# Designs tried in a protein design run: designed miniproteins, single chains, continued (2). Part 87

Each design is a single chain, and the fold is of that chain. pLDDT is the mean over its residues in the fold that is shown.

## One batch from the design tools (miniprotein)

Design m7018
Fold by ESMFold2-Fast:
Structure m7018 (fold): chain A 86 residues (1-86)
Amino acid sequence: MLEEVEKRIEELRERLKEISEEAERLVETEGMSDEELEEWVEEKYGEVLEEHQRMVKLVKDYYEGKTETPEAKALYEVLKKKGAVK
């Protein structure tokens, strides 16, 4: 559980890095219109943002006692271990 959550956090970080690199290339090459670039960024970052918001909600719900799922507990423990929560 804990290792799976740590892996998921690392995967999100790598995904954000890949999206950022691709967005930079699109800006440099001007291969897309401003509207197309905005839609592309919104679509790609929307997926990552949704997953991040889900993880934040799980941690908050666990802290407030609203959920006791192993995933929420493991995520809270990972963030506590990394100093993101006290």
Scores: mean pLDDT 70

Design m7019
Fold by ESMFold2-Fast:
Structure m7019 (fold): chain A 69 residues (1-69)
Amino acid sequence: MPLSAAEQGLVDLANARYDVYKKTGDEGFLKTAAYDIAGALSNASPERKERVLQAVKSEEVRELAKKYL
């Protein structure tokens, strides 16, 4: 199933923050991307969690978000 507009916006924001982290080396952007994903998914169904996490391009953001879930 495709992502909802809200889920797509969440993924796009996380991907954009990760790009800033890669350009600047500032780990705060990596952590914020992961926290935003984890917070939005805290009460989500398992299927929604998997769908959104799979759409996040960075493995580093995905693994860190899983730790915060």
Scores: mean pLDDT 81

Design m7020
Fold by ESMFold2-Fast:
Structure m7020 (fold): chain A 87 residues (1-87)
Amino acid sequence: SPRDLIDALIEERGRPRIEALGRELGLSAEEVENLAQAMRLAIMTAYQEGRLEEVIEEGIRFLGVPEELERALSEETIELLREFQAL
């Protein structure tokens, strides 16, 4: 299903990059998990609303995340959205 595919993309590509960023910035395991869930929800919402192209163009905001981390997270989420759309 599309949900299973999104979960696979998050686990294979999203989570490892968030974990690497978390090690660099000293994030807790809970913070890393929260970022992974935020990424997953953003992708799922874009898919469910039929707005993949619009979200890819506009970018994604992660409220409460520091700007530098938010930028990296947004870029990775957009790349996963493009990969999902190409499937």
Scores: mean pLDDT 80

Design m7021
Fold by ESMFold2-Fast:
Structure m7021 (fold): chain A 92 residues (1-92)
Amino acid sequence: GAEEGRRNAERGGELGAKGGKEGNASKATGGAIAAMGGGMSAAIEGGYNEEGRKKAEEGGKKGKEYGKKLGSEIGEKGGEAGEKAGRGMAER
């Protein structure tokens, strides 16, 4: 559901941040993609309404926080992309 998408966006951002910190391009890229997918899934499961938008934004925001904390630019951007994608889809 939308909650699972939120958690996936958060975990994807964290994974991307860790991969970037470790110099592991595959992990960093996979995490960024997972964060984007999680945000979109949250919006879809929320039926493109306020609930879906809020959950997508929460997931992406937490993903960005993990990226900043670990000093991983790719993880931060992944979380941000998930937040924006989920928010955009939830508006429709």
Scores: mean pLDDT 58

Design m7022
Fold by ESMFold2-Fast:
Structure m7022 (fold): chain A 100 residues (1-100)
Amino acid sequence: SQVEELLKRAIEHLDKALEALDAGDQKSAIEHAELALIEFEAVGRLLGLSKEEEELLERFQKLIDEAEEKLKNNQPLSKEQLEELRKLILELKEILERKL
């Protein structure tokens, strides 16, 4: 199904974001996290999102927007931002895996 393909692509991007974080590649981590959110938003348009999922999406998008602005200005992400990014990636991955 289209939904299953979107979920699998979102999970693949989250896995690549985690690999990039472990490698210290903050730019690649943010790029893959953004791609995962795009796929998840597409799932939301087809199935609808719970309030909890909408709140997670808003928090994650805000972090990505702040991170992209910092990286665009050649500023690294803080330790706290990196920890929050990893947490949000893992939370979203769990949600997506439960929908498969």
Scores: mean pLDDT 89

Design m7023
Fold by ESMFold2-Fast:
Structure m7023 (fold): chain A 80 residues (1-80)
Amino acid sequence: SDSSVKEQLLKTLDKIEKKIKEIIEKNPDDSTLVAEGNQLIKEIEEAKKLPLNEMIKKLVFIQVRFIGMETEAMIKERQS
């Protein structure tokens, strides 16, 4: 059902937001990473207010940007 699909999407957005916050907390001095993370959190909160079909489309873009941010954080950890 649409209600069940929406609940799963909201849980996915919440998990992404939690991971972004963890990345920011581990990299507080990286102003570029912090700014990107805060912008992405704002976009997640805005996505939660969208109709189901628009939320699905926005989630795809959020996931792509999140993967980029997570990859950047992983590269930084490997160089330490």
Scores: mean pLDDT 86

Design m7024
Fold by ESMFold2-Fast:
Structure m7024 (fold): chain A 114 residues (1-114)
Amino acid sequence: NKIIEENRNNAIRLLSEASKLAREAAKLAKKIKSAENVVKQLENAHRNLELAYEYAKKGNLEEAKDYVQVASGELYSAYLEASKLTKEDKSVEPLVKLTGKALDLADEAYKLLS
């Protein structure tokens, strides 16, 4: 089915992009005091998005979906915690934006894998 193949290929691209953004967000979080939990959440999200990408490439879509779901949970937790940090430090805003974009891409990939 051409639609299933197009959806899978789009999901693979989105997972690759989300993974890169999660890694960039983790690098930003490492420069911020009191963001240690955000770093761990973003590094876990990056690892799970990399696994989702590999399973999606192999056509193991259910396994890929499971890893995306874990990564989305980690990205959401990181997004909420980073958003709380912006109340005290506006320099955290780029971290919130990158984390939110990674979350949006992961959620879109999950829908395409369904």
Scores: mean pLDDT 90

Design m7025
Fold by ESMFold2-Fast:
Structure m7025 (fold): chain A 64 residues (1-64)
Amino acid sequence: MKATITVTGEKPAFDSSGRILNKGETYTGDVVSVSERDGFVTVTLADGTQILLDPEHTELKLEE
């Protein structure tokens, strides 16, 4: 499954390695799981990287 993550708000997105995605940036990767907890979405990529998303500041599109 392929995910496209777009940062739409002022709050950046962060991955588990410390990479930062700023407003207007888009990330695309292969996803093995998506989970939601406490209003946040965690996307786990096939390489084991996790991206924590605030749905008020990011858009997540899932494709096969």
Scores: mean pLDDT 78

Design m7026
Fold by ESMFold2-Fast:
Formats: sequence, C-alpha cells, structure tokens
Structure m7026 (fold): chain A 76 residues (1-76)
Amino acid sequence: MESVEFTGIEAKAGEKVTLTLGGLPPGTEVTVTVRDAETGEVLAVGTVTADEQGVATFEFTPPKTGTYTAVATWPA
C-alpha cells in the first residue's frame, strides 16, 4: 500500500475543496479519507479512479470552516 497525507487544509464552510493526485497507473483505485484536524472526526470517505493520464481527483465540501487533513491510499 502507498499513501499520501494532505495536512493543513484550510477550508470555509460551503466552499468546495479539490484534492488532486498525479503520476498513478491508469485505473488505480484511490481511497481518500478526510478528517477534522482538531477532533479527528471522519467527514468524508470516497474512492476515485485514476484516469488515462494517471490523475485522480477527489472533491468535498466542508460543513464547517476549519482545518482538515486527508489521507489518500492505493495499492503498491
């Protein structure tokens, strides 16, 4: 398993946040978990697939203004 952590995501309530991962083999399934940085509460979990260019994009809209973290994981 490989992983990437996104830390210090500052977001406003109702504003869409886009997380982009590149350099993946096409068709790679990536699981993204978004947490509140203060509470550790899981706010969003989703799976996205890398396109033919090796790019996977995950979007979420936070319910509250704050700092978030996200972890993306995929097969090695």
Scores: mean pLDDT 80

Design m7027
Fold by ESMFold2-Fast:
Structure m7027 (fold): chain A 95 residues (1-95)
Amino acid sequence: SMMDKAKEVLEELEKILEESRKIHEELGDSPEARRKQYELFLKSVKLVLELDSVLDDESRDKLGQALGEALRLASVHRDYLGGLEVIVKTVKELV
């Protein structure tokens, strides 16, 4: 079902979020940490885009708004972890 795919994507996103949080705790805001955070954020965006074709219009709209906020946090504030947290929270609310 569409919700089963959303749950699978959520499990992958929660794993990425845990890895991102560990990087932040262990490496802080170093350039190496920011590069790894960027890579994890990009991976999360790709996973979210895979949901577009399987969600209803209401869920798709909410996810689109969350993705927009996450991209703003990443591009304007370089807050990749914060952007990832917004994505994961929204996907979790949809499942």
Scores: mean pLDDT 85

Design m7028
Fold by ESMFold2-Fast:
Structure m7028 (fold): chain A 99 residues (1-99)
Amino acid sequence: MTIEDQVERLQKELGLSKEVAEEVLKLLKEAKEKAESDPELAKELLKEALLLLIPYLPGALKKAGVSKEEAIAALKELLASNPDPLLQELLEAMIEELK
């Protein structure tokens, strides 16, 4: 799958602007490239990419036929599994956006 195909997919499925879709893909690529040499930087880049997607999460869930209540319940279950602090921050941000 090309980067252009991924940008179009994010725009179509999540309603992202071209600029946001390109930035998310750039951050995800950089995170993957840094995963072995600098895993902490890779985690921060992944977090930044996911935070950019959070405002689009309610629209994506509606398109997928997932209720807000089901999504919040699933995120709370993941939070209760004692994830690492970075993942905990992301899950809390997702729950707040869906409220």
Scores: mean pLDDT 74

Design m7029
Fold by ESMFold2-Fast:
Structure m7029 (fold): chain A 98 residues (1-98)
Amino acid sequence: ELSEEARLLQQSLLKNGYSEELAELYAKFYQLMLETPVEELKERIRKAGEEVGLPEEYIEKLVEAADSPGKVLEVLEEIEKEYGEEVTTEFLKKFLEL
């Protein structure tokens, strides 16, 4: 059900020491970024970020990056580095629930 690109991302994350849960969440998130219209994606990103309590500055960065899946992933890596894996895990879970 995952695209080849999403599966390759999942495999890469697992090889780089990510948990099975987080790697799967990233792969599903990436696939939805490819399938979802940009304006809808921006709304979902903002809502998930607000519900998780991300700083507004990071929510704006994610929304601005929404037309480029690679840039969104880069911003999520910044968030993970500053706030830890738990924050990115909760964001991805909230996004996927919307």
Scores: mean pLDDT 85

Design m7030
Fold by ESMFold2-Fast:
Structure m7030 (fold): chain A 94 residues (1-94)
Amino acid sequence: MEEARRKEIEEALAEALKGGMTNEEIARGLAKAIGAVYQKLLSKTMPKEEAQKKAEEVAEEKEKKYLEMVRKEKATPMELYEEMLKEIAKLEAA
């Protein structure tokens, strides 16, 4: 399936965890990772500038949501990572 994208993101998360990052730092990293995937996918179907803008909006919204969920103890960084993988799979399925 989306093995190349999954592997890149999985490696980034593994590096963050090995480095002893905080839950909030991991949440920010995951938001950036999903934004990067959106930018690559959107760039296939729309102008580059519009794709970048929409990807940045998605990353910002995800960062705010993930930070709130971690701070409120509604999700762990690992649960956020699983949610991110699920979203990427949905994007690839279409």
Scores: mean pLDDT 72

Design m7031
Fold by ESMFold2-Fast:
Structure m7031 (fold): chain A 77 residues (1-77)
Amino acid sequence: MTKEELEKEKKYFDEILEKAEELKKEGVDNEVITAISSLSFATKESMEKLYEKYKKGEVTVEELMEKAKEALKEFAK
């Protein structure tokens, strides 16, 4: 991993942490926050799309958890 890739990942995780803090303020369960964080092991784009759907109420907390597990399993391929 290069220094540039490391800095990119740090910024990516910082943005995820900021979103997690916002979700905590909205009273979202820690499990959902963990699921969104777990999706960071997939693609950033996929995580952001799922987060946007969650904000719009198009996806439930349970569905988010399932998608996080699927994304992690796909990464193992």
Scores: mean pLDDT 63

Design m7032
Fold by ESMFold2-Fast:
Structure m7032 (fold): chain A 82 residues (1-82)
Amino acid sequence: SEIEELKEKAIRLAVESGVDEEEARRLVEKIIEQAKTDPVAALETAAELVRLAREAGASEETAKEIGETLYKLIQATLKESA
């Protein structure tokens, strides 16, 4: 599914940036759960994952790609819940 592909892409990019895999997976799962009921909270959690990736060593381009991937994930989750 699009949601599963975007989820795994976001986790992979965060891990490649130096974020712990368990933490990245936890935050992405939280974003998916939050997106269905509170999109603002989902965006805040997405921003947290992007910050963690930047602190771990992500380039500006990679941080943007993570953010774009998470935004698409939130949108896809909202469409599936409609």
Scores: mean pLDDT 87

Design m7033
Fold by ESMFold2-Fast:
Structure m7033 (fold): chain A 72 residues (1-72)
Amino acid sequence: MVGEKTKELLELAKKGELEKVEELIEEYDKLAKKYAGTELGIDAAIVASFGAMFLSIRKLEEENEEKKRLKA
């Protein structure tokens, strides 16, 4: 589960479908809270964390491009 879902989030992030990545992160975060202390909850938390990491990397890339433009 974790590996397959994490790969799906990574592929969506690479395609630039950031809104879909955000939706999936919210869905898995809700599952992690609902099933807290269970294996399903732990798996969901891991998937949400990796999704958030991918999203943060993309946002940092956009910020770096903007800063480079302002320095020119």
Scores: mean pLDDT 75

Design m7034
Fold by ESMFold2-Fast:
Structure m7034 (fold): chain A 92 residues (1-92)
Amino acid sequence: SELLRRAVELLRRLAEAAAAGDLERAEELEREAAEVLKEILESLSPEERAALLARLREVEAEARALYEAGASEEEVLVHYALRVAEVLEELA
């Protein structure tokens, strides 16, 4: 799917921007990735959407655990972006 490939590309660019400390660029890429992810969710069946949302909540829990353990905002954002990209790649 072109939407899945685009979302993965945006999320990987987001991780690179965050790792470089460019939070302004990271925020813009996060906004673009969120719009593409919304389109992906709207294109899925209710069952597929529920499964994807469950996987995304697992990633959110991982990111929250890193933040609570004292990871930097940049490290948390890199982890989140790469893990969401991995989840989306498994759908392709």
Scores: mean pLDDT 88

Design m7035
Fold by ESMFold2-Fast:
Structure m7035 (fold): chain A 85 residues (1-85)
Amino acid sequence: SKLELLKKLKELFQKAYDAAEAGDIEAARQYIREIADLYRSQGKDELADDLYYFADTATLEQIRKASKAGVEYYTKEIEELKEKE
């Protein structure tokens, strides 16, 4: 379902954030790649390609900031969707 997809995206951004906070750049990069895989599975090929590039080139601080923003974004999307279901 769309709700389960949004929850999975939030989970992966949270894991990327936690890995980045722990200083584990390789784990953080891998979680961003898993988010890219999900975007590709939804037909969002340009966003997926951008995230693969980001996972390979981003600094720890950039991954931390992007992951925090992703958690906040999908938290709001989940809340809004639950109110309409």
Scores: mean pLDDT 88

Design m7036
Fold by ESMFold2-Fast:
Structure m7036 (fold): chain A 73 residues (1-73)
Amino acid sequence: SAALEVEIINPETGEVGKGVIVSPDVVETRASDVPTPVLEVKTADGTVLTGILLSKDPAKDTARLAVGPAIEI
């Protein structure tokens, strides 16, 4: 899968984390950057998408978000 860098934005605080596009509809990020189940995902071109928590592994500090609409790669 192509890996593209995105920003993960907490809509409540404005805090910005980093993620990567692992498929057109899934972004992987750090579990510590996902304090809420719904986040904003901002792509390099400035498009803002909704990210919804799919899975979180705090022990490995990884999380996956479903994004809509799907990102064209």
Scores: mean pLDDT 76

Design m7037
Fold by ESMFold2-Fast:
Structure m7037 (fold): chain A 81 residues (1-81)
Amino acid sequence: SMMEEQKEEISKKIGEEAKKLLEELRENHASDEVMQEVMERFSELNKEAIEKIEEGEEFEKVKEYVEKQIREIREWAKKQM
């Protein structure tokens, strides 16, 4: 279904961005606590995005929200370095 395809697309995007940020943080010797917090924030974002899609929110708005939240997670992580 279109909803299942949208959920897969958004989860893949979040997972790829999480992997990239965690790799950057590891290379910059981030603490285990920072790594765990980043993983938790991306996990919660994925849950929120899926819930928004299931509740019928417009996919473009969900994508915009996800992109904003990814930027905020990245900015938070950079401040921990």
Scores: mean pLDDT 89

Design m7038
Fold by ESMFold2-Fast:
Structure m7038 (fold): chain A 70 residues (1-70)
Amino acid sequence: SLVEKAIEAARKGDVEAAVKYLLEYGKSLGVPALAKKIAEDVKRAMEEGDLEKAVEIIRNGAAMGEALAA
């Protein structure tokens, strides 16, 4: 899934891939604005070296996006 790919990219420190997969996932759910905000927070956490926080932001954001899309 796109969420799993975003998490894997974040764990590997691949900021560009993590952002790409999050934006694609948000577009697929119809919540692109929310996905953009989450991607900005993930990018910030990764740039600060906090990869665990980045993964948590992805997981929480995906759950929120799914709830809004349902």
Scores: mean pLDDT 84

Design m7039
Fold by ESMFold2-Fast:
Structure m7039 (fold): chain A 103 residues (1-103)
Amino acid sequence: HMEELEKLADEYADEAAKRGVDLIKQGKTFEEIVEEIRRAAVKAAQKAMDLGATNEEATLFAARVAHRIYEKVAQAAEKLGKKEIADYLRELSERVRAFLEGR
């Protein structure tokens, strides 16, 4: 069950990361980029619950999706020369990682 959710997290993160990268290319603000990532994580949690996940499982799934999106978008931001965005997203990624590792 959890292994299946982890595979879905990668799929959802890849799609959301593409949207996040498009926002960076469009010159959107930090707040707009983070809000898109937050919305993607919430939708992922809802999908996990629709598939029979508990509230705790859905929360962990959403956190894993958010972590992967932050990492992917940060890497893309760095390649695009947007260092401030990349550094901020990496900080958010590390906070989510610390949360997940505390489980």
Scores: mean pLDDT 81

Design m7040
Fold by ESMFold2-Fast:
Structure m7040 (fold): chain A 94 residues (1-94)
Amino acid sequence: EEKKENIKKAIEAVSRAAERLAATGDYDLEVEAAFVLIQISIAKKDLEKGDYESAIEAVESAIKTLERVISRHDVPEEVRKDLEEAKKYLEKAK
Protein backbone atom coordinates (compact mmCIF):
# COMPACT_ATOMS: atom_id res chain seq x y z
CA GLU A 1 0.00 0.00 0.00
CA GLU A 2 1.21 3.50 -0.80
CA LYS A 3 1.81 5.91 2.10
CA LYS A 4 -1.04 8.21 0.98
CA GLU A 5 -3.53 5.30 0.74
CA ASN A 6 -2.55 4.03 4.20
CA ILE A 7 -3.03 7.50 5.73
CA LYS A 8 -6.41 7.77 3.95
CA LYS A 9 -7.52 4.37 5.32
CA ALA A 10 -6.42 5.36 8.84
CA ILE A 11 -8.43 8.60 8.52
CA GLU A 12 -11.49 6.62 7.31
CA ALA A 13 -11.25 4.21 10.26
CA VAL A 14 -10.97 7.02 12.85
CA SER A 15 -13.87 8.86 11.15
CA ARG A 16 -16.05 5.72 11.40
CA ALA A 17 -15.19 5.39 15.11
CA ALA A 18 -16.15 9.04 15.74
CA GLU A 19 -19.42 8.64 13.80
CA ARG A 20 -20.29 5.56 15.88
CA LEU A 21 -19.60 7.50 19.10
CA ALA A 22 -21.84 10.37 17.93
CA ALA A 23 -24.61 7.89 17.04
CA THR A 24 -24.80 6.46 20.60
CA GLY A 25 -26.94 9.38 21.85
CA ASP A 26 -24.56 9.85 24.80
CA TYR A 27 -23.79 13.56 25.22
CA ASP A 28 -20.22 13.03 26.48
CA LEU A 29 -19.42 10.63 23.62
CA GLU A 30 -20.93 13.06 21.09
CA VAL A 31 -18.63 15.86 22.39
CA GLU A 32 -15.58 13.55 22.21
CA ALA A 33 -16.61 12.49 18.68
CA ALA A 34 -16.74 16.15 17.60
CA PHE A 35 -13.19 16.68 18.92
CA VAL A 36 -11.90 13.60 17.06
CA LEU A 37 -13.59 14.78 13.84
CA ILE A 38 -11.83 18.18 14.14
CA GLN A 39 -8.45 16.38 14.40
CA ILE A 40 -9.36 14.25 11.36
CA SER A 41 -10.39 17.34 9.34
CA ILE A 42 -6.84 18.68 9.95
CA ALA A 43 -5.36 15.33 8.84
CA LYS A 44 -7.47 15.36 5.63
CA LYS A 45 -6.33 18.90 4.79
CA ASP A 46 -2.66 18.03 5.37
CA LEU A 47 -3.06 14.89 3.23
CA GLU A 48 -4.59 16.96 0.39
CA LYS A 49 -1.57 19.31 0.58
CA GLY A 50 0.82 16.33 0.34
CA ASP A 51 2.09 16.97 3.89
CA TYR A 52 2.12 13.31 4.90
CA GLU A 53 4.17 13.90 8.07
CA SER A 54 1.66 16.44 9.46
CA ALA A 55 -1.26 14.23 8.35
CA ILE A 56 0.24 11.27 10.25
CA GLU A 57 0.72 13.46 13.37
CA ALA A 58 -2.92 14.60 13.23
CA VAL A 59 -4.13 10.98 12.89
CA GLU A 60 -1.90 9.95 15.83
CA SER A 61 -3.50 12.73 17.93
CA ALA A 62 -7.00 11.56 16.95
CA ILE A 63 -6.09 7.95 17.84
CA LYS A 64 -4.79 9.06 21.27
CA THR A 65 -8.03 10.97 21.91
CA LEU A 66 -10.06 7.91 20.88
CA GLU A 67 -7.96 5.62 23.15
CA ARG A 68 -8.63 7.98 26.08
CA VAL A 69 -12.40 7.92 25.34
CA ILE A 70 -12.45 4.10 25.18
CA SER A 71 -10.55 3.86 28.50
CA ARG A 72 -13.06 6.15 30.29
CA HIS A 73 -16.38 5.19 28.68
CA ASP A 74 -18.34 2.12 27.69
CA VAL A 75 -18.30 2.26 23.87
CA PRO A 76 -19.67 -0.02 21.13
CA GLU A 77 -17.30 -2.89 20.21
CA GLU A 78 -17.18 -1.62 16.61
CA VAL A 79 -15.45 1.56 17.87
CA ARG A 80 -12.62 -0.60 19.28
CA LYS A 81 -12.37 -2.46 15.96
CA ASP A 82 -12.21 0.84 14.03
CA LEU A 83 -9.42 2.03 16.36
CA GLU A 84 -7.34 -1.14 15.77
CA GLU A 85 -7.83 -0.79 11.99
CA ALA A 86 -6.71 2.86 12.20
CA LYS A 87 -3.56 1.87 14.13
CA LYS A 88 -2.79 -0.86 11.57
CA TYR A 89 -2.97 1.52 8.60
CA LEU A 90 -1.11 4.31 10.40
CA GLU A 91 1.76 1.87 11.16
CA LYS A 92 1.88 0.90 7.45
CA ALA A 93 2.07 4.62 6.52
CA LYS A 94 5.30 5.15 8.55
Scores: mean pLDDT 84

Design m7041
Fold by ESMFold2-Fast:
Structure m7041 (fold): chain A 93 residues (1-93)
Amino acid sequence: AAELLEELEKLLEELRKAVEAGREEEALELADKALELARKILATGDPEALARASELLLEMANVLEEHSTSLELLEKAGVLALVGAFLEVLARR
């Protein structure tokens, strides 16, 4: 789980840079990679990892919402927020 969380944190930093630079295609690709990592973290069942992944996905959603001018990026932000919220609920069980 720790290695997957480190990858997710790296993706958040790359996502911020891509969005700030207006690189929409890269931002979409990074969001998809984050969702793949979230799926792997979910499979571990580790509550601490789920809680941290939730925080990171919600932060990614906020970054996309703040800088997005496209419907595609806003849709990805919505998916990231939904998955992040779901992981938070699971972490509390």
Scores: mean pLDDT 84

Design m7042
Fold by ESMFold2-Fast:
Structure m7042 (fold): chain A 87 residues (1-87)
Amino acid sequence: SPIEVLEEAIKLLEEAIRLLEEEKNVGAAKQLVMEAMGLLQENGLLTPEMAELAQQIMDSKDRKEMVELMRKMIEMLKKKLEELKRS
């Protein structure tokens, strides 16, 4: 289900934020971002805007910037989720 895929991607990104803020684990956080992007791509839900934002997260060297970019990704996924629930 596209809804279940989006909900799982959101959970992966929320855990990535936790790993950055609570554990300062950049490597594990970026791995979860890539896992979320792969999940979205395999299900035909990855937009060019999402891919560009994910690339910015992967290229970032600042944990605070990474968290802000991850929060922006979560908001895009939540908007997509709401659109699908209304269809």
Scores: mean pLDDT 88

Design m7043
Fold by ESMFold2-Fast:
Structure m7043 (fold): chain A 77 residues (1-77)
Amino acid sequence: TTLELTFEDGSSVTVEAQVTPVGDGLHATALIDSDLPSGTKIKGKTTVDGVEYEGEGVLTDAGPGRRLASVNLSKKP
């Protein structure tokens, strides 16, 4: 599933993510190339079955120059 990630500086990247349903929302994870520190806040957007989802998440260390993005997404209000 395609996920748009937005960083604290306002930059964005579109990545392929794994998405799983969690209650009325989604949980998305993606491995990205970045040197941003662990704990960096991020925002995510995706569309599934014509429904838009938005949410917040965090980057965690996944090795040199690599971060795991984990985002909890809810239906857009």
Scores: mean pLDDT 79

Design m7044
Fold by ESMFold2-Fast:
Structure m7044 (fold): chain A 75 residues (1-75)
Amino acid sequence: SVDTRALALADAVARREDAAVALLASFLSQHFDELSDETKRYIARVLAEHADEAQRAYLRETLGEERWAALESLA
């Protein structure tokens, strides 16, 4: 499912795997509206805990302000 793939990418970000942020950003840009709120909350918490400011800025730019604000509201 799209949720399972998103969760796997979020876990890769938490593990600081190479290209994980870019892969998550690309996936979220294509599938954000298809994700459950539970999956979005998990991603938001992982990003708050494990992503640095540059990585969060990249995700904000890729998703756009509206989708990014939606994620931040769930953290």
Scores: mean pLDDT 85

Design m7045
Fold by ESMFold2-Fast:
Structure m7045 (fold): chain A 68 residues (1-68)
Amino acid sequence: SLPSEEEFREIMEQLAAELRAQGASTAEIVRYLTLFGRHVARELERLGHHELAERVRELTDEIVAELS
């Protein structure tokens, strides 16, 4: 099943925490999450889930802004 907006946020927060634990800088975390969110959105578009892909992009931008 497709992740909910809440599940997507949780995945992004877990990734940020793992990257911090590995010694990544804020700039590196921001870059990684941006690329990850874009990758997820592209995959959703490929599967025909255009509305969900747009929301994933918006959530990615929001989460990244919260880290900056």
Scores: mean pLDDT 85

Design m7046
Fold by ESMFold2-Fast:
Formats: structure tokens, C-alpha cells, sequence
Structure m7046 (fold): chain A 70 residues (1-70)
């Protein structure tokens, strides 16, 4: 239960960060966008290192695909 809550919060934070980047993409310089993408990729790595569940792996893959599409 406790680990499941931590996992859910991590997925929600990752989803929120990706959504925020998508929302602000048009107002960012190429340098700012590249830096933001790198920061989010670091967050994905941290989440994957802490949680080995199928849900986290799926969320990470979806986040990477969304980041790549920017």
C-alpha cells in the first residue's frame, strides 16, 4: 500500500512535468527546451531506478515518447 502510493505519486509528478513542458513548449527557446527535456529524462531515470513495476515502465515509455515528439 505505502509503496503503491509512492509509485502513484511518482507517476503523477512525471505526468505533470511532461504536461507542463508540452504546455510551455511554444514559449521556450531551443536551448530552454533541450535543457527541460534533459531534466525530464533525469526524472524518468530516477523513477525507473526506484520502481521496477510494469506501471512505472509504461509511464516512463509514454513520457519519453511525448518528450521526443516535442
Amino acid sequence: LEKEIEEQLAIQQLEGNVRELEAHRSSMSPEELAKAKEILRQVIEEVLSKFKSENVQKAAKEAEERIAGL
Scores: mean pLDDT 81

Design m7047
Fold by ESMFold2-Fast:
Structure m7047 (fold): chain A 86 residues (1-86)
Amino acid sequence: MEEEKKRKENEEKLEKEVEEGIELIKRGVEVNALLQKALRGEISPEELIEGLERLERLDLAERVREGVRNGREREAIEELIRELQE
């Protein structure tokens, strides 16, 4: 019956949404740690970009890459840290 399939799909969707929420929080912590390391000069801008891409934050990786292109990599990193803390 279609209703039984819909109920199982809704239960699986709820479990996925909870898991996705937990993953988002964990990834946020890892992103902030990478940005702080880059700001301290412990990792290169290239390593930061790779780390952000690995964490599926392509939006942040592109912002860092644009900062590098424009010679404003440090400013870009500082802006991202500010945005993630607020």
Scores: mean pLDDT 75

Design m7048
Fold by ESMFold2-Fast:
Structure m7048 (fold): chain A 96 residues (1-96)
Amino acid sequence: MKEIDEIVEEVEKRYDLTPEERAFIRAFLQKLEEKGYKFHKSVKLEIAERALRLAREKVTDPVLIRSAFYLISQLTGIPVEVLVEAALEAAKEVGL
């Protein structure tokens, strides 16, 4: 899980993160890895940025999360349902 911490640190370098946003990004990336998905660093950064936007907008609606991750799904080959499930699980864990 050290690589996830490195991705979170890279996002923090580019954006002002709250502790809640940091926890959400970490949880979301961890859920994707637990589901067996591995990515190059550039793709992980894009996923982290999308997760940050969802956290800032406090989006928990599965339909809105699906729309936000549709492009990531097409670029990564991860099913939109997997991205939605991981995001909802991460949001619940952080208390969003």
Scores: mean pLDDT 73

Design m7049
Fold by ESMFold2-Fast:
Structure m7049 (fold): chain A 74 residues (1-74)
Amino acid sequence: SPNLERAIRGTEEAGRAAGELSGDVARYEELARRLIEEARKKEKQGTREAVLAGASMGVLEISAVVERVSREKE
């Protein structure tokens, strides 16, 4: 769905940003991939609400990491 695709894109971008800020790009890119795969798996199970909740939670978790790393660096 377009909403899921947008959330996936946001998760990938947040993962890259966290990786760049922390200096561990590979770790955060893998975290983003894992969250995306779990969201897509839930979509195949036909539970739209659970898929949207999962994708939003993933973005929030990575955003919290980005905020923490940015705070520590500055």
Scores: mean pLDDT 63

Design m7050
Fold by ESMFold2-Fast:
Structure m7050 (fold): chain A 87 residues (1-87)
Amino acid sequence: ADDELIRAVLLRTVDQAEEEGLLDPETAAAIKAAIEAGDLDRAFALLAEALGVPEEKVRQVLEALRKALHSDHPEAPAARAKLRALA
């Protein structure tokens, strides 16, 4: 469940970055290939490099997202719904 939601969010992020001209189609395709292969570490590294942000910052955001999705917190269902809307 968590991996599927992370994958969906990453795919949507890559699509938005390509639409905004932040990623060329070749780089976007490489990141999507890594996501589909389940190699999230490679996907994070490629995305961070292409966008000029530290990989650790991307990883921290996704880790916070994983915790929100995994928790029994009352806001977890709303967070999941928001992620599905972004995917």
Scores: mean pLDDT 67

Design m7051
Fold by ESMFold2-Fast:
Structure m7051 (fold): chain A 83 residues (1-83)
Amino acid sequence: AIDEALALVEEAARFAEEKGDLRTAEALRSALQLMRRAGSPAQVRQILEEARRAVEKLEAEGKVEPETAREILEMLERAIEVA
């Protein structure tokens, strides 16, 4: 559950930071803060879906490298599955 989802998003944020993608990293760090304050599994899933859409938008706008976006989106999809 939530602890596994939090770990996956934390890993995604670190990966984005290592790749120099600070905008994506900041969006993921914001999602982590919201997830920690969430009152239900449904809220956690909503936050993760919003984070996934934010990363997809950054990729579509050319603001993140496609390879980096793919790795992050894979981690977010796994987080949604375990939330």
Scores: mean pLDDT 84

